# Designed miniproteins, single chains, continued (5): the designs that were tried, part 11

Each design is a single chain, and the fold is of that chain. pLDDT is the mean over its residues in the fold that is shown.

## One batch from the design tools (miniprotein)

Design m16348
Fold by ESMFold2-Fast:
Structure m16348 (fold): chain A 100 residues (1-100)
Amino acid sequence: SAREELEAIGREIVEAARQGDKEKVLVLTGRMVLLTLETGDEELLTEVATRTIREIYEIDKEIARLALDTLIELSKVYGMEKLAEALEELAKELGLELDS
């Protein structure tokens, strides 16, 4: 299912962050967005992405900022306004405020 696939990608992102693999984190965040374009389930992506960023934040704040920035950029490119808004609020909450 789309939920199982997104949650599996989320777990892979967390493991890549534990290994310090920034390139793999970026590739997998892109894969999350592409899967969501196929399913149309932006709400599910928002849930999984928000949880994934919170988990990465506890591991490596630099990688969390990188993943967050990438997802915000992609959400704006693909018109995922709810995801962009949720991630921008998460950035404020975690003190990872991106340059506007």
Scores: mean pLDDT 85

Design m16349
Fold by ESMFold2-Fast:
Structure m16349 (fold): chain A 75 residues (1-75)
Amino acid sequence: MDAEEGYKLGKEMGEKAGKLGEAGNSEEMARLAREYGQKIKEMQEAGELDEEAYKAASKALEESAVRGLQRGGKP
């Protein structure tokens, strides 16, 4: 997996976590984001992600989750 694919993976995971934050469930968002971060690290340790893909995925996860939390709004 290259850095661009890693970024997309992290963004998708971060958006899923961020949706919980948008729904006002910040504790579940933080838990899910932590679980996704661990999964990305495990993929890197297993050789499924190179170091650049791992860094890109971790950054995208954090950025996307934070954006969801900042929106903070339910209908």
Scores: mean pLDDT 77

Design m16350
Fold by ESMFold2-Fast:
Structure m16350 (fold): chain A 63 residues (1-63)
Amino acid sequence: SEAEMQKKIAEMKKKHNLDTYSPSKQQVMLELIRKNLLGEPIPVEALQAFAAEKYDEALRLLG
């Protein structure tokens, strides 16, 4: 359910101390967590953009 998904996202946010990162980086990390929990494929180009700190590009590639 959506409620169970939100609970897991909140737990992962706390576990990985996401609040210590920039808002743009947090948004990418949360989307990566969401896709991983849903079993959705993550494009390698999105991971490369994330590693290059191109967070807006990473979000577009994850969309």
Scores: mean pLDDT 80

Design m16351
Fold by ESMFold2-Fast:
Structure m16351 (fold): chain A 87 residues (1-87)
Amino acid sequence: DADAAATRALIDEAEKYFEEGDYSKAASLLTAAGILATTVADPAQRAALHARIQAMTKKMEEKLSEEQLKLREELVKTAKELQEARR
């Protein structure tokens, strides 16, 4: 199934960009993989591909939440240092 093979290739490329820290490209590739997965004729392969896309999306959400928490901690630290400097 050419559509199944193409969908797998998109997911594999999204995983590579995710590991490289390019979440924007990874998200775009996962979106494309999701659209292409709907054209996969074999229901078992389609279900497996959707499961992989959902698992990767969850990993991306968890990683983005981690990075957002780090950014918030840095902002809070900076605000506290500024406040203590004024005391």
Scores: mean pLDDT 79

Design m16352
Fold by ESMFold2-Fast:
Structure m16352 (fold): chain A 80 residues (1-80)
Amino acid sequence: MEKEKVEELLRKALEAIRRGDWQSASAYENELVELLRKSKDPEVKELLRKALMELTVEIVRRGLPEAVDKAIERGKLRRA
């Protein structure tokens, strides 16, 4: 049950990232983080850790370069 939920959330988050829907992607990522925080099963925690790593890789590959470029151009990354 928990494993299926992790897999479904990861799939939905990856699909959201591929669509450019960063709000939905962030919501699914937060739900995965919350599951990791609340889970006591080492196997489920390992699955969640792998899912979060896969999400991080996809975010970097698809959206972070564009977001970083815009932030640098606006000077926001120089000082918050």
Scores: mean pLDDT 72

Design m16353
Fold by ESMFold2-Fast:
Structure m16353 (fold): chain A 90 residues (1-90)
Amino acid sequence: SMLERRRQWREEAGRLIEEGRRLVEEGRLDEAKRLADQTIERAREAAKEGDLERAMILYGAAVEIYRALGESERALEILQEAVELQKKRD
């Protein structure tokens, strides 16, 4: 069902956030940035395919990883990109 699919995406996002935070705690900052950037690329791909719900969930995960990195300006930029996509949703 659509609800089960949305739950699966949120669970995936939660795992990405946990992994990103772990990488930051271990001092593996470049790996955490790569994970966040890959997540943004996946979000943009989902948006291009018309899957705005999945795109917003993935953007949210990337925002949280950048927040863990202490890169507040980058986190805000990604959040703003997600907000602009939300405005196009019926």
Scores: mean pLDDT 86

Design m16354
Fold by ESMFold2-Fast:
Structure m16354 (fold): chain A 66 residues (1-66)
Amino acid sequence: KKENELKKKIEEYEKERDRVFQEGQTAIAEALKESPEKAIEVGREYNQKGTELLRKLSEAKKELKK
């Protein structure tokens, strides 16, 4: 049943990546209204979160498919 757990984690990471992407776009647009510098900072934060999720997703997929 470890495969079922891995599949659930993969789905969760994919959903979270989609959410982080959408939230990031909204947050960057909001920050851009204040300043370009703030938009860059916000963009970096969401990029870091996205990269971390991508790494976790890649590891989970590798473990599932072997």
Scores: mean pLDDT 80

Design m16355
Fold by ESMFold2-Fast:
Structure m16355 (fold): chain A 65 residues (1-65)
Amino acid sequence: MKVTVSSSGDTAVVSTITPQGTQTQVLRGLSQDQINSLKDQAKKQQEQYDKELLERLRRLLELLS
């Protein structure tokens, strides 16, 4: 899973890319604090996924070594 957040002024575009598909949501009227919170939440979700990917990569490297 990959989560990207793009912001312009008070608008944020959140794209979530999963094996099941891509979901895009546009949010408007956001403060910088809200945008930062949204990016933090996206990072937290991606870190959870990256943790699983790192574990898988480590196992794969051990098998290929």
Scores: mean pLDDT 74

Design m16356
Fold by ESMFold2-Fast:
Structure m16356 (fold): chain A 87 residues (1-87)
Amino acid sequence: MDEELLENAKKAQKLFEEFLKELGIGVGDFATMSDEEQAAVEEKFKEKYPELFKVAEETLSLPDDERRRKIAEAAAKAYEEELEKKK
């Protein structure tokens, strides 16, 4: 399995978890939300990180494996930028 993809996926997860904490939402609470409530949270996430949304749209025509890699890489970069802001 792609080790870089796994590392980037973990960073992407942490970025989303930190975003949920900023909104006062636990990760478990998010998982139990309605589809409508989850979509509203995801829209707020896209508003905060529009570059991730752009990458997701630009990669729609790519194979699933390549698309997942590029999205995870973009999310990992956004997470690293958030860490730098906190330093």
Scores: mean pLDDT 77

Design m16357
Fold by ESMFold2-Fast:
Structure m16357 (fold): chain A 79 residues (1-79)
Amino acid sequence: MVKEELKKLAEEEMKNATPKQRQAILTLYSLALRLLDAGRVTPEEALERFKEAVQLIKEGEKNNDLRKGVLEATLVLEG
């Protein structure tokens, strides 16, 4: 169920994203799934951290620093 919610969130966020943002969001989605499967995050943590991570990606590109946005987003997901 949570994996389906993560997929829907990723697809929705990618609809209004640049090609580079879409690739970053897909990478974060894959990471969130791996962390869930490894038991490193709860379903609730995965959803909340993924939402925060996507916002960091979008803010990073707005500030012309997508690389920093991706790095910060990855750290948020990992905890």
Scores: mean pLDDT 81

Design m16358
Fold by ESMFold2-Fast:
Structure m16358 (fold): chain A 100 residues (1-100)
Amino acid sequence: SIDDVVNQIVQLFNELENEFPQMASLIQEGKQRILELLEQMKSETDPKRKAILFTSAALEVIGLEYDILLQIKDPKQKELASKKFQEILNLISRAADLIF
């Protein structure tokens, strides 16, 4: 279900917050914006506006990943963060498929 996908996205953000507590506020702010866009997409009836909301959510994830990766010095930690952001992007795509 869509709620299962949203719960998986929340879990991945919680894992990022736990792994990078120094960036928790930045991650929390990005998480809230993304979740608000997904809720708007759930209630939207126009396919074009749904596509715009989906694109906005994906861009918010990409922008947050960029900001987080700039702050991480260790290459292994960058790889771990990047992997979780790719999982979040995949789940957003799955959410869109369930809503369209």
Scores: mean pLDDT 87

Design m16359
Fold by ESMFold2-Fast:
Structure m16359 (fold): chain A 102 residues (1-102)
Amino acid sequence: DVMKKLFELSDKVNELRERLRRAARDEYERLSRELGRDVADDALDLAISELLAERLPDSPFAQLHKAVNNTVMKNLEKNNPELYKTIKEAAERIRRVALERL
């Protein structure tokens, strides 16, 4: 059943997303204090979208989330390269902490 498989992939995305958010919580809170909530939110979403796409390559939901963020980041690099660098570096910090705690 193709529909059951799609729902199972959606559930796996949601479960992994929540695990990644919990693993990254301390680093997210630290970044929110250092850089502000908007930058920390963008960095967290970027890091999670990349990790979900890597861990769930067959999920259309995870792949779409990554594709959307890739478009946003390409536009940001052209319009505000300093903010792009800040978010990219913050996302890498979140990614590192999340992977260490998984």
Scores: mean pLDDT 85

Design m16360
Fold by ESMFold2-Fast:
Structure m16360 (fold): chain A 66 residues (1-66)
Amino acid sequence: MSSKQSAEQAAQIILAMIDGDDDLIKKYHDATSELVKKQQQALAEGNEEEKKKLSDEIDKAIEKVL
């Protein structure tokens, strides 16, 4: 199912990178980097339930930054 909201969020992040908005890029990275690392670890361990929970936490972190 297509998500207009996630497309708009992705576009804002890309625009920030193009414009050199270091503050927004840094906030996004700082908010998500640990969660992404934990999600990759959960995926490597085959823990689908934990991966799903971490995906939800990443989405919440992005919403808080953007």
Scores: mean pLDDT 70

Design m16361
Fold by ESMFold2-Fast:
Structure m16361 (fold): chain A 109 residues (1-109)
Amino acid sequence: MELLEKLSPEERQRILDLANKVADEVEKRLIEKGYTPEQAAVAAEAVSRAVMTAAALKFLGMPKDEAYRAAEEVAREVIDKHADLLTPEQREEIYRLAVEEARKVLDEL
């Protein structure tokens, strides 16, 4: 997303660090729950991109509800792209985790 190009270098780095940290924590938790490494990597990508989108839009002054909707759309896009690797239950769990983490970043940043 070109959204990061509109931010200061410091804001961009803060967003990337946050997204990577949250994605790593989600990936580890899902592997512990029995996800394969490939399935957990899809979850990490969905969470990372949703968090990054929500945080970038918040720093750009977008209303919280609009930033949240954009994060939901990005999470769906990642899951749909990799749907063949996931069960229906895993798709729903990954989506819920990604939007939950986006909501947290919108509240805590």
Scores: mean pLDDT 85

Design m16362
Fold by ESMFold2-Fast:
Structure m16362 (fold): chain A 91 residues (1-91)
Amino acid sequence: MVLEVQTYVIALLEAFRSALLAELERRGLLTPEVAAWLDEQVRKAILEITEKVEKEKLSLDEAYVLVQEKLAEIRRALSARTGLELPLVVL
C-alpha cells in the first residue's frame, strides 16, 4: 500500500512538472533558471509527501490532497515570479 501511494505521488508530480514546463515554453516564460527552480520544487514536494505517506500511512485520497496543495503552492510561487496568473495544470 505505502509503495503504491508513493509511486502515485511521484507519477502525479512528474506529470505536473512536464505539463507546466510545456505551458511555460508555449508562453515564452521557460528559462534555464525557471526550469531548474521547478525541478527543485517538484523534487522537494516528492520527498516531503512520500516521507509523510511512509510515516503516517496515508491513503491515496489523503496523498492526493497533499499533492494538490503542493501544486497550488508551486503555481502561486511561479505566478509571483513571472508576474502572470497561470491556469491550473490538469493531469
Scores: mean pLDDT 78

Design m16363
Fold by ESMFold2-Fast:
Structure m16363 (fold): chain A 90 residues (1-90)
Amino acid sequence: SLSVQQRLTMAEIRRAIMDLAEEDPELRKLLEELVKAAKEDPSKVEEMAQKVYDYVLPRLPADLQAAFEALPKEQQYEIVLDAAIAVTGK
């Protein structure tokens, strides 16, 4: 189980991704493609989540970048998918 602190950090990273998406049309498109994969082609979800992760990681503040990198892949993908759903409203 994730600690309260880890869940808070995950929520902060998710919020930062959503904030980045407000000013980055390329990120919005990647998030839309991830949500589309989750609904229409689940076999592509990991690939699309990885693309979002790779795009977002270098664009985060240094402290959140380190925290995001330290998380297991499952938690990294959960964060990007949650952000994608929140941004797309789907």
Scores: mean pLDDT 85

Design m16364
Fold by ESMFold2-Fast:
Structure m16364 (fold): chain A 68 residues (1-68)
Amino acid sequence: NPEELFEKLVKTLEGAAKHDLSDEVIRRIVVKELEKLGLSREQAEEAVERIAEGADPEEIAKELMAKL
């Protein structure tokens, strides 16, 4: 269900934005959660980097959904 996947992506990315992504353990956990949603490790790491740079979680989720 694309709508359910989008909601899970947004929630995961919003959660990531509230955490210290300079912590390697936290970053690894977030990457793993994104991979569980169907993202490759490369896509997950790129999404985490963009969140760390202050990108909007909803916009990242929309872009990722277009590639899935």
Scores: mean pLDDT 80

Design m16365
Fold by ESMFold2-Fast:
Structure m16365 (fold): chain A 79 residues (1-79)
Amino acid sequence: MEEELLEFTSVHESKEEAEDALRGFQGTAGRLGARVVSAEIRKLDENTYEVHVTVAVDKSDEEARRGLERTAERIRQRA
């Protein structure tokens, strides 16, 4: 099937919060049948951690795409 790559980022105040966000995102991707291509946490400064996730999703699976976008939005709003 043809895959599309979707990138999501969120910023957190601690490494623990970033790890929780990453774990939550990976879990959602798995439930929606999307493949996690890359998942990383970058320390930008003493109190800033960036979560960067790239997922591959079937181009025709609009439900999975919408689900992933909603999850990313929820993670950003809670950070």
Scores: mean pLDDT 78

Design m16366
Fold by ESMFold2-Fast:
Structure m16366 (fold): chain A 100 residues (1-100)
Amino acid sequence: SALEEFKKKVEELEKQLLQLWLQAQRAHDAGDEAAARAYRAQMLEVVEQIAKLLEEMGFTEEAEKIRELAERLAAATSMDEMTAVLSELGKVLRKTFEKA
């Protein structure tokens, strides 16, 4: 169904986001701040894809929350701040799936 396909696509994007986050942490730990910034940029692209999928499925309020979290992710100055944003993003997605 369209709902099952939507959930699968969001789950695939969430996996990509977590993989990029892990790569960003590894780059940061290695002192490669250029690579860490590049991974963060890719994470922001994935977050925007998630927001668009939510909008297409009619979850407009949830999409707005995801975009607010994307702005916070872009503004984050530490790995701890980025982790907190990703945790909140995961909670929004889980709550959305409960409504769907």
Scores: mean pLDDT 86

Design m16367
Fold by ESMFold2-Fast:
Structure m16367 (fold): chain A 75 residues (1-75)
Amino acid sequence: APSVNEVLQRIGAQLSPEERNALLQAAYKAAEEALKKGLSEEEIEKVVLQTVVDFLRKHRPDLADLADELEKLIA
């Protein structure tokens, strides 16, 4: 099975610079909100990865297979 890092690298390769910037902003905001809620480092990591999944499903439905693969690794 691919690692989280391998799936994230494949996702990054498919995104434009503008999409990568939008995703980074969404991930940063999600991490900040999770930190404010007092979540653990592991829980914050899962929230960030779920933010990537949600971003792809909303903005890049053509990458649904990559979103599904990443979601399996979060569980």
Scores: mean pLDDT 86

Design m16368
Fold by ESMFold2-Fast:
Structure m16368 (fold): chain A 65 residues (1-65)
Amino acid sequence: MEELRERARKLIDELAKKMEENGYPKEVVDEAREQALKRIDEAIANGDVEKMKELIDLLEEQIKS
């Protein structure tokens, strides 16, 4: 789980950078980061490895466009 958490956090950081580069306001980027991190933390709290993997896959797709 900790390894998945670290990976998810790095992907969230990459997505946030991509959003900033595309001209999104910092407020929108910060809100998106907080929302994504809350979802990850909830999956961890529930011990839901499958949900965590799904969230990681979604983040990767979003970064790739």
Scores: mean pLDDT 80

Design m16369
Fold by ESMFold2-Fast:
Order: structure tokens, then C-alpha cells, then sequence
Structure m16369 (fold): chain A 73 residues (1-73)
């Protein structure tokens, strides 16, 4: 459902933001959790009229977090 997809996107944003603020050792694990939640949101979003926008948002969340985590290395 839309509510479930949005809840997963919110969770992915929270985890991505925690990854940005975490130590390098914790950041990769949190980024992996963010990817998992974003992927689940994409799966649910594929059934919605605004699927493309939700998929793009999920991909942006993960890409920005990945770049921030890479900078800690």
C-alpha cells in the first residue's frame, strides 16, 4: 500500500541519516539497512500510480547516503 511504501521510505531516510552521523564501522551496516528498506519501498511502490517518483526518491536516499559513508573511509 502507499502507507507501507511511505513508511519504508521514511525508515530508509532515518537509517541513511544515522549512517551519515555514525562512526565508519557502524555506517556501512546502517547503510545496508537503509538499502534494504529502500528496496522494499520500491517493491511496494511499483503497484502505485506515482511509482516512478517514489523509486527515484528511494534511489536518491541511498545514493546520497552511500557518498557520505564513502567520504568517512
Amino acid sequence: SREEALALLRRARELAERARRSTPEQAQRLLDYARSNAGAAIGLASQLPDADALVAEAERIVAEAREAVAAKG
Scores: mean pLDDT 80

Design m16370
Fold by ESMFold2-Fast:
Structure m16370 (fold): chain A 60 residues (1-60)
Amino acid sequence: DAAKKAAEEKKKIELERQFLDGVHAVALAVLNTVKASQAEIDKVNARYEKEMAELDRKAA
């Protein structure tokens, strides 16, 4: 059933987004604590964007 599959995928994507948000927040907090360079922060942000793009691709 299309409705059931849509609900399951929505819930799965939402959980994966929340997980990625948490991992990203922890990584940034660690880098901020050690006063990492802007380049390291940008790298962490780029990884997060790539993971989010993969989730978007799976949803499409």
Scores: mean pLDDT 80

Design m16371
Fold by ESMFold2-Fast:
Structure m16371 (fold): chain A 83 residues (1-83)
Amino acid sequence: MEAERRLLAEAERAAEEASKGPGTKDGANRLATRVGTALREAGVSIESANEAAQVLARGGAKGSKELLDAAAARMDEAIAALR
């Protein structure tokens, strides 16, 4: 529960920082992979974890606020499902 919330906050912060400067698509993909793996290990459903990772990969590369917000919402739903 708390670990998933921390992972969500860190993922959002890292993606936002990547969008502030010239980040690489590879960097965004690596971040998404790490977050997805951590969420799965925390017991989040594979479907929700994969969707969050996909949105982060796209958002981080493009710097889109909408994609980052979608990733946050998906992770929040996954955390709630663990309760």
Scores: mean pLDDT 57

Design m16372
Fold by ESMFold2-Fast:
Structure m16372 (fold): chain A 83 residues (1-83)
Amino acid sequence: SAQEIIDKVLAEFKQKLDEMEEELSKRATSLTPDEIRALIREYKLELAKHFNLSEEEKEELIATDDVSAQLEIIRRSVLKKLG
């Protein structure tokens, strides 16, 4: 069903966010705030590429650090692709 596809994609996205958080935690100990922001942006760009986000959806993802908002962007993207 469409719901099963959405749930699977959201679970994968959440897993990748958790992996990003772990990597940031390891690397942030030696980075400046500006370097941390740049690294977060880089991870978000990789996420946008992996989930085949549109340019608009990519910009929305980059603009927010709220996990609920990020999950909503991915959910809407999947729904658009399902028709």
Scores: mean pLDDT 85

Design m16373
Fold by ESMFold2-Fast:
Structure m16373 (fold): chain A 60 residues (1-60)
Amino acid sequence: SSAEIADKMMAIRKKLKEGVSIDELRAQADAVGKEALERMEFTEKSGKELSAEARRRAAG
């Protein structure tokens, strides 16, 4: 969910204030960004499938 991605990004910002390596935090942020994109693509496809099924049931 978008909330989980936001929580992960907020955790990275908190670690930055705690002095964790910038290079490590960049790698973590890139991983979260990639996960967010993959989740968005999955959510869009699933949403289209659910909408199609709802229309089919309404027509039957």
Scores: mean pLDDT 72

Design m16374
Fold by ESMFold2-Fast:
Structure m16374 (fold): chain A 80 residues (1-80)
Amino acid sequence: TAEALAALEAAARSADPATTALTLFVLVNQHQDDPAVVAHAARLLAGASPRVRALFRRWLEHYADSFSPEVLAALRAALG
């Protein structure tokens, strides 16, 4: 959705890496059935700072079972 995509962009602009990582995680988890949201989140993660990626990976590992295998694979690929 356009609203979810805008929220992802806003989260990526936060000065606090922990806030960025958590907000991106919550948004992609809530909207994981929307391929556009998943693709946009993956793109933002690929371009994110190492700190944001490390924090996001920590959340992703803790809640891996809350994601579909396809979405989990896409996010892991984006994290490197």
Scores: mean pLDDT 82

Design m16375
Fold by ESMFold2-Fast:
Structure m16375 (fold): chain A 100 residues (1-100)
Amino acid sequence: DPEEERRRRLRERIAKAEEIASGLSELHKLFAKSTARLLVMVEFNDPRVEKLLENTAKALGLEDLIKKLYEALKNGDFETALKISLEIADIIEKRAEEAA
């Protein structure tokens, strides 16, 4: 059953993301788990991924980083995708601090 396999991979990827982000901020944890979900969506050819990332890139003004994230996800490179997503989280937190 493709749905059971997708749920299994999602659980495994989220667990790994939580382990890697365990000592980080709540925003970093959310981004790591979101990256795990996006990777599974790409692995199962979910057509929503491209539009979700396009909208995120426009909202954040981080088109180059989101493009690199999407390439890592398409290549199944979870470690690179996590590094990029955590870098995006760092940028967002820094922008929030500078806006205060």
Scores: mean pLDDT 85

Design m16376
Fold by ESMFold2-Fast:
Structure m16376 (fold): chain A 102 residues (1-102)
Amino acid sequence: AERDRLLEAQGLGSAGVPVGELEKRFGKKAAMYAGVGILARGIQLAAERGDTEAVERLTELFNKAVEAIEKGDFEKAREIMREGARLLRELGYTDLADAVEG
């Protein structure tokens, strides 16, 4: 089912698989959900470090990305993912930032 593919892609994104690789395997919509998974992983890592400001900033981008994807606005979702990658890099999560940029 499409939902199962989107959840699998999101899980692989959370595991650090690059968005570009997941786009080739699952298609553009699934790849966008992979980007959401990478942002979710960033939120978890920031929370483990007690970085409340980083958690809030990443959660805002996560929610905006999900809304854009649900509306079918993949260009807006990509813009939000680029902002997310920049924030992840600023926070020192370079591997996650590279995975989002694909």
Scores: mean pLDDT 78

Design m16377
Fold by ESMFold2-Fast:
Structure m16377 (fold): chain A 69 residues (1-69)
Amino acid sequence: DDSLDSFIDQLQKKIDKLDDEIKELEKKRREAERRGDEETKKRLDLEISFLDGMKALLEGMISWLERKK
């Protein structure tokens, strides 16, 4: 179904964007760890966990939709 494929493609693009954001935060986290900035590291760990959770929900939605094809 072209409409389902289009929707899945849109969700995949959102996941790709989240992956890019997570990679940037992981880079900042490593820099904070190198500096001994525990507060920044803790905040970034929380942000990364939140985005990972969002990504998992979107991946679950794609898996459910793929089973409907």
Scores: mean pLDDT 85

Design m16378
Fold by ESMFold2-Fast:
Structure m16378 (fold): chain A 98 residues (1-98)
Amino acid sequence: SMRDLILKLTAAQLRIIGAETEVELKEKSKTKVSQEEFEKIVKDLDDSLKTMEEIVKQIKEDPRVSDEEKKEYEKLLEKMKEKVKKTKEKLKKLLEES
């Protein structure tokens, strides 16, 4: 249902925001991340973004959704893509030196 799609979209968005917050807190505390932690956070970000992309695609294909609402979901997806990109860049700088 549309409600289930919106709930899954919101859950994926919150996972991205949670990861961004965790990385920002690590940056502020000058906490380094291990290779394993780096790979886990990157995977969680990529999986969450992929979930959002798949749901936004389904919303855009639904004739019951207005063109205005479809544009807002597209804007949300682009904003989350940018957050994922910036979070990964910050995370790379926190990677432990081997």
Scores: mean pLDDT 88

Design m16379
Fold by ESMFold2-Fast:
Structure m16379 (fold): chain A 109 residues (1-109)
Amino acid sequence: KLEEISKKARELAERATEAAQRNDKDAVMEIGKEIIELAKELQRVAEENLSPVEAKAVTDALNYLINEVKKIIKDLEDGKVSAREAGERLARIAQGLANIAEQVIKYLK
């Protein structure tokens, strides 16, 4: 389950990079929403499987990423950033999400 989340996050990072290169606003918006849903899934997994202290650290980090994605989507909708800039930022966030998933895997060992 966690390995699947990490894999999906890496796939989202690649898709975000490709959408950014095409300056594809609709694709970037869709990818941003998928990142938010994947981050929420990882929060649920952390809350179910980690100690309260570890779960809080992971949930706080994921809430930060979710809020950053929401801001990027809003800035893109409002024309404040290009689809290229938004997609590049989302690719970095998706990579961060994969790193958090890998950290959760390590906590479970």
Scores: mean pLDDT 87

Design m16380
Fold by ESMFold2-Fast:
Structure m16380 (fold): chain A 74 residues (1-74)
Amino acid sequence: SAAERESAKRMAVALALVTEVEIAVRRGDLAGAQRAQQEMQALVQEYKARHPQDTDAIARMEQMLQQIQAIIDA
């Protein structure tokens, strides 16, 4: 379905942002990590607003956002 294709595309972007945060934190680039975190927050909020019924995809995206927060706080 179109929703499944959009979910897959958004998950790919979310995964790239998690990787970007990991690299930034390893390099001591806190500003870069915080920017990627803000992009992830916006991504999750936009997806929830447009596809509130897609609870499984939303849960996975929110778990990724929590992972980013944990990485930055480590």
Scores: mean pLDDT 84

Design m16381
Fold by ESMFold2-Fast:
Structure m16381 (fold): chain A 61 residues (1-61)
Amino acid sequence: MEEKEKQLKEAEEVRKKNFDKAIQTLRSAGKQSVADKATELRKQGKDDEAREMIRKALSES
């Protein structure tokens, strides 16, 4: 059980780091409002909406 939980936690940490890096990139690009909104959507459990918002904002930069 603990080994399986460790693998899932590791995958989750990688996913979180990628999201956090994208948010940092948006803030550095001057899109702080988009970064804040995406972070809020993620906190609400709307991960897909948050990721789509980040993707569009980064591609439009």
Scores: mean pLDDT 75

Design m16382
Fold by ESMFold2-Fast:
Structure m16382 (fold): chain A 107 residues (1-107)
Amino acid sequence: MEELRLEAEILVGLARILEGLERRIGPDAELLRRAAVLYARASYLLAKALGDEEAQRLAQQLIRRARRETDPERARGLARYAERAYRALREGRVDEAIEALREGLAL
């Protein structure tokens, strides 16, 4: 459990660095797409640590969805929903995380 949580925190740190860089250089779909994938991977790791199969499956779907995104605004939305899911899972709010993952997949 502890190792999965630490890995998730590292991925989130990297995602925030990429979002910070994108804000400095202007809209960049590649940086936002990479950030979204990192947040979704962090959500997957926390869902796995919590043993929630639904959240794990949705996070995996969001990782695949984010990897295909080429529009900066949709990539930004995917990153926001994935980050919201990560924060909810970190606090044990699984239902809120599932809702965030579903909203991201609907983009």
Scores: mean pLDDT 90

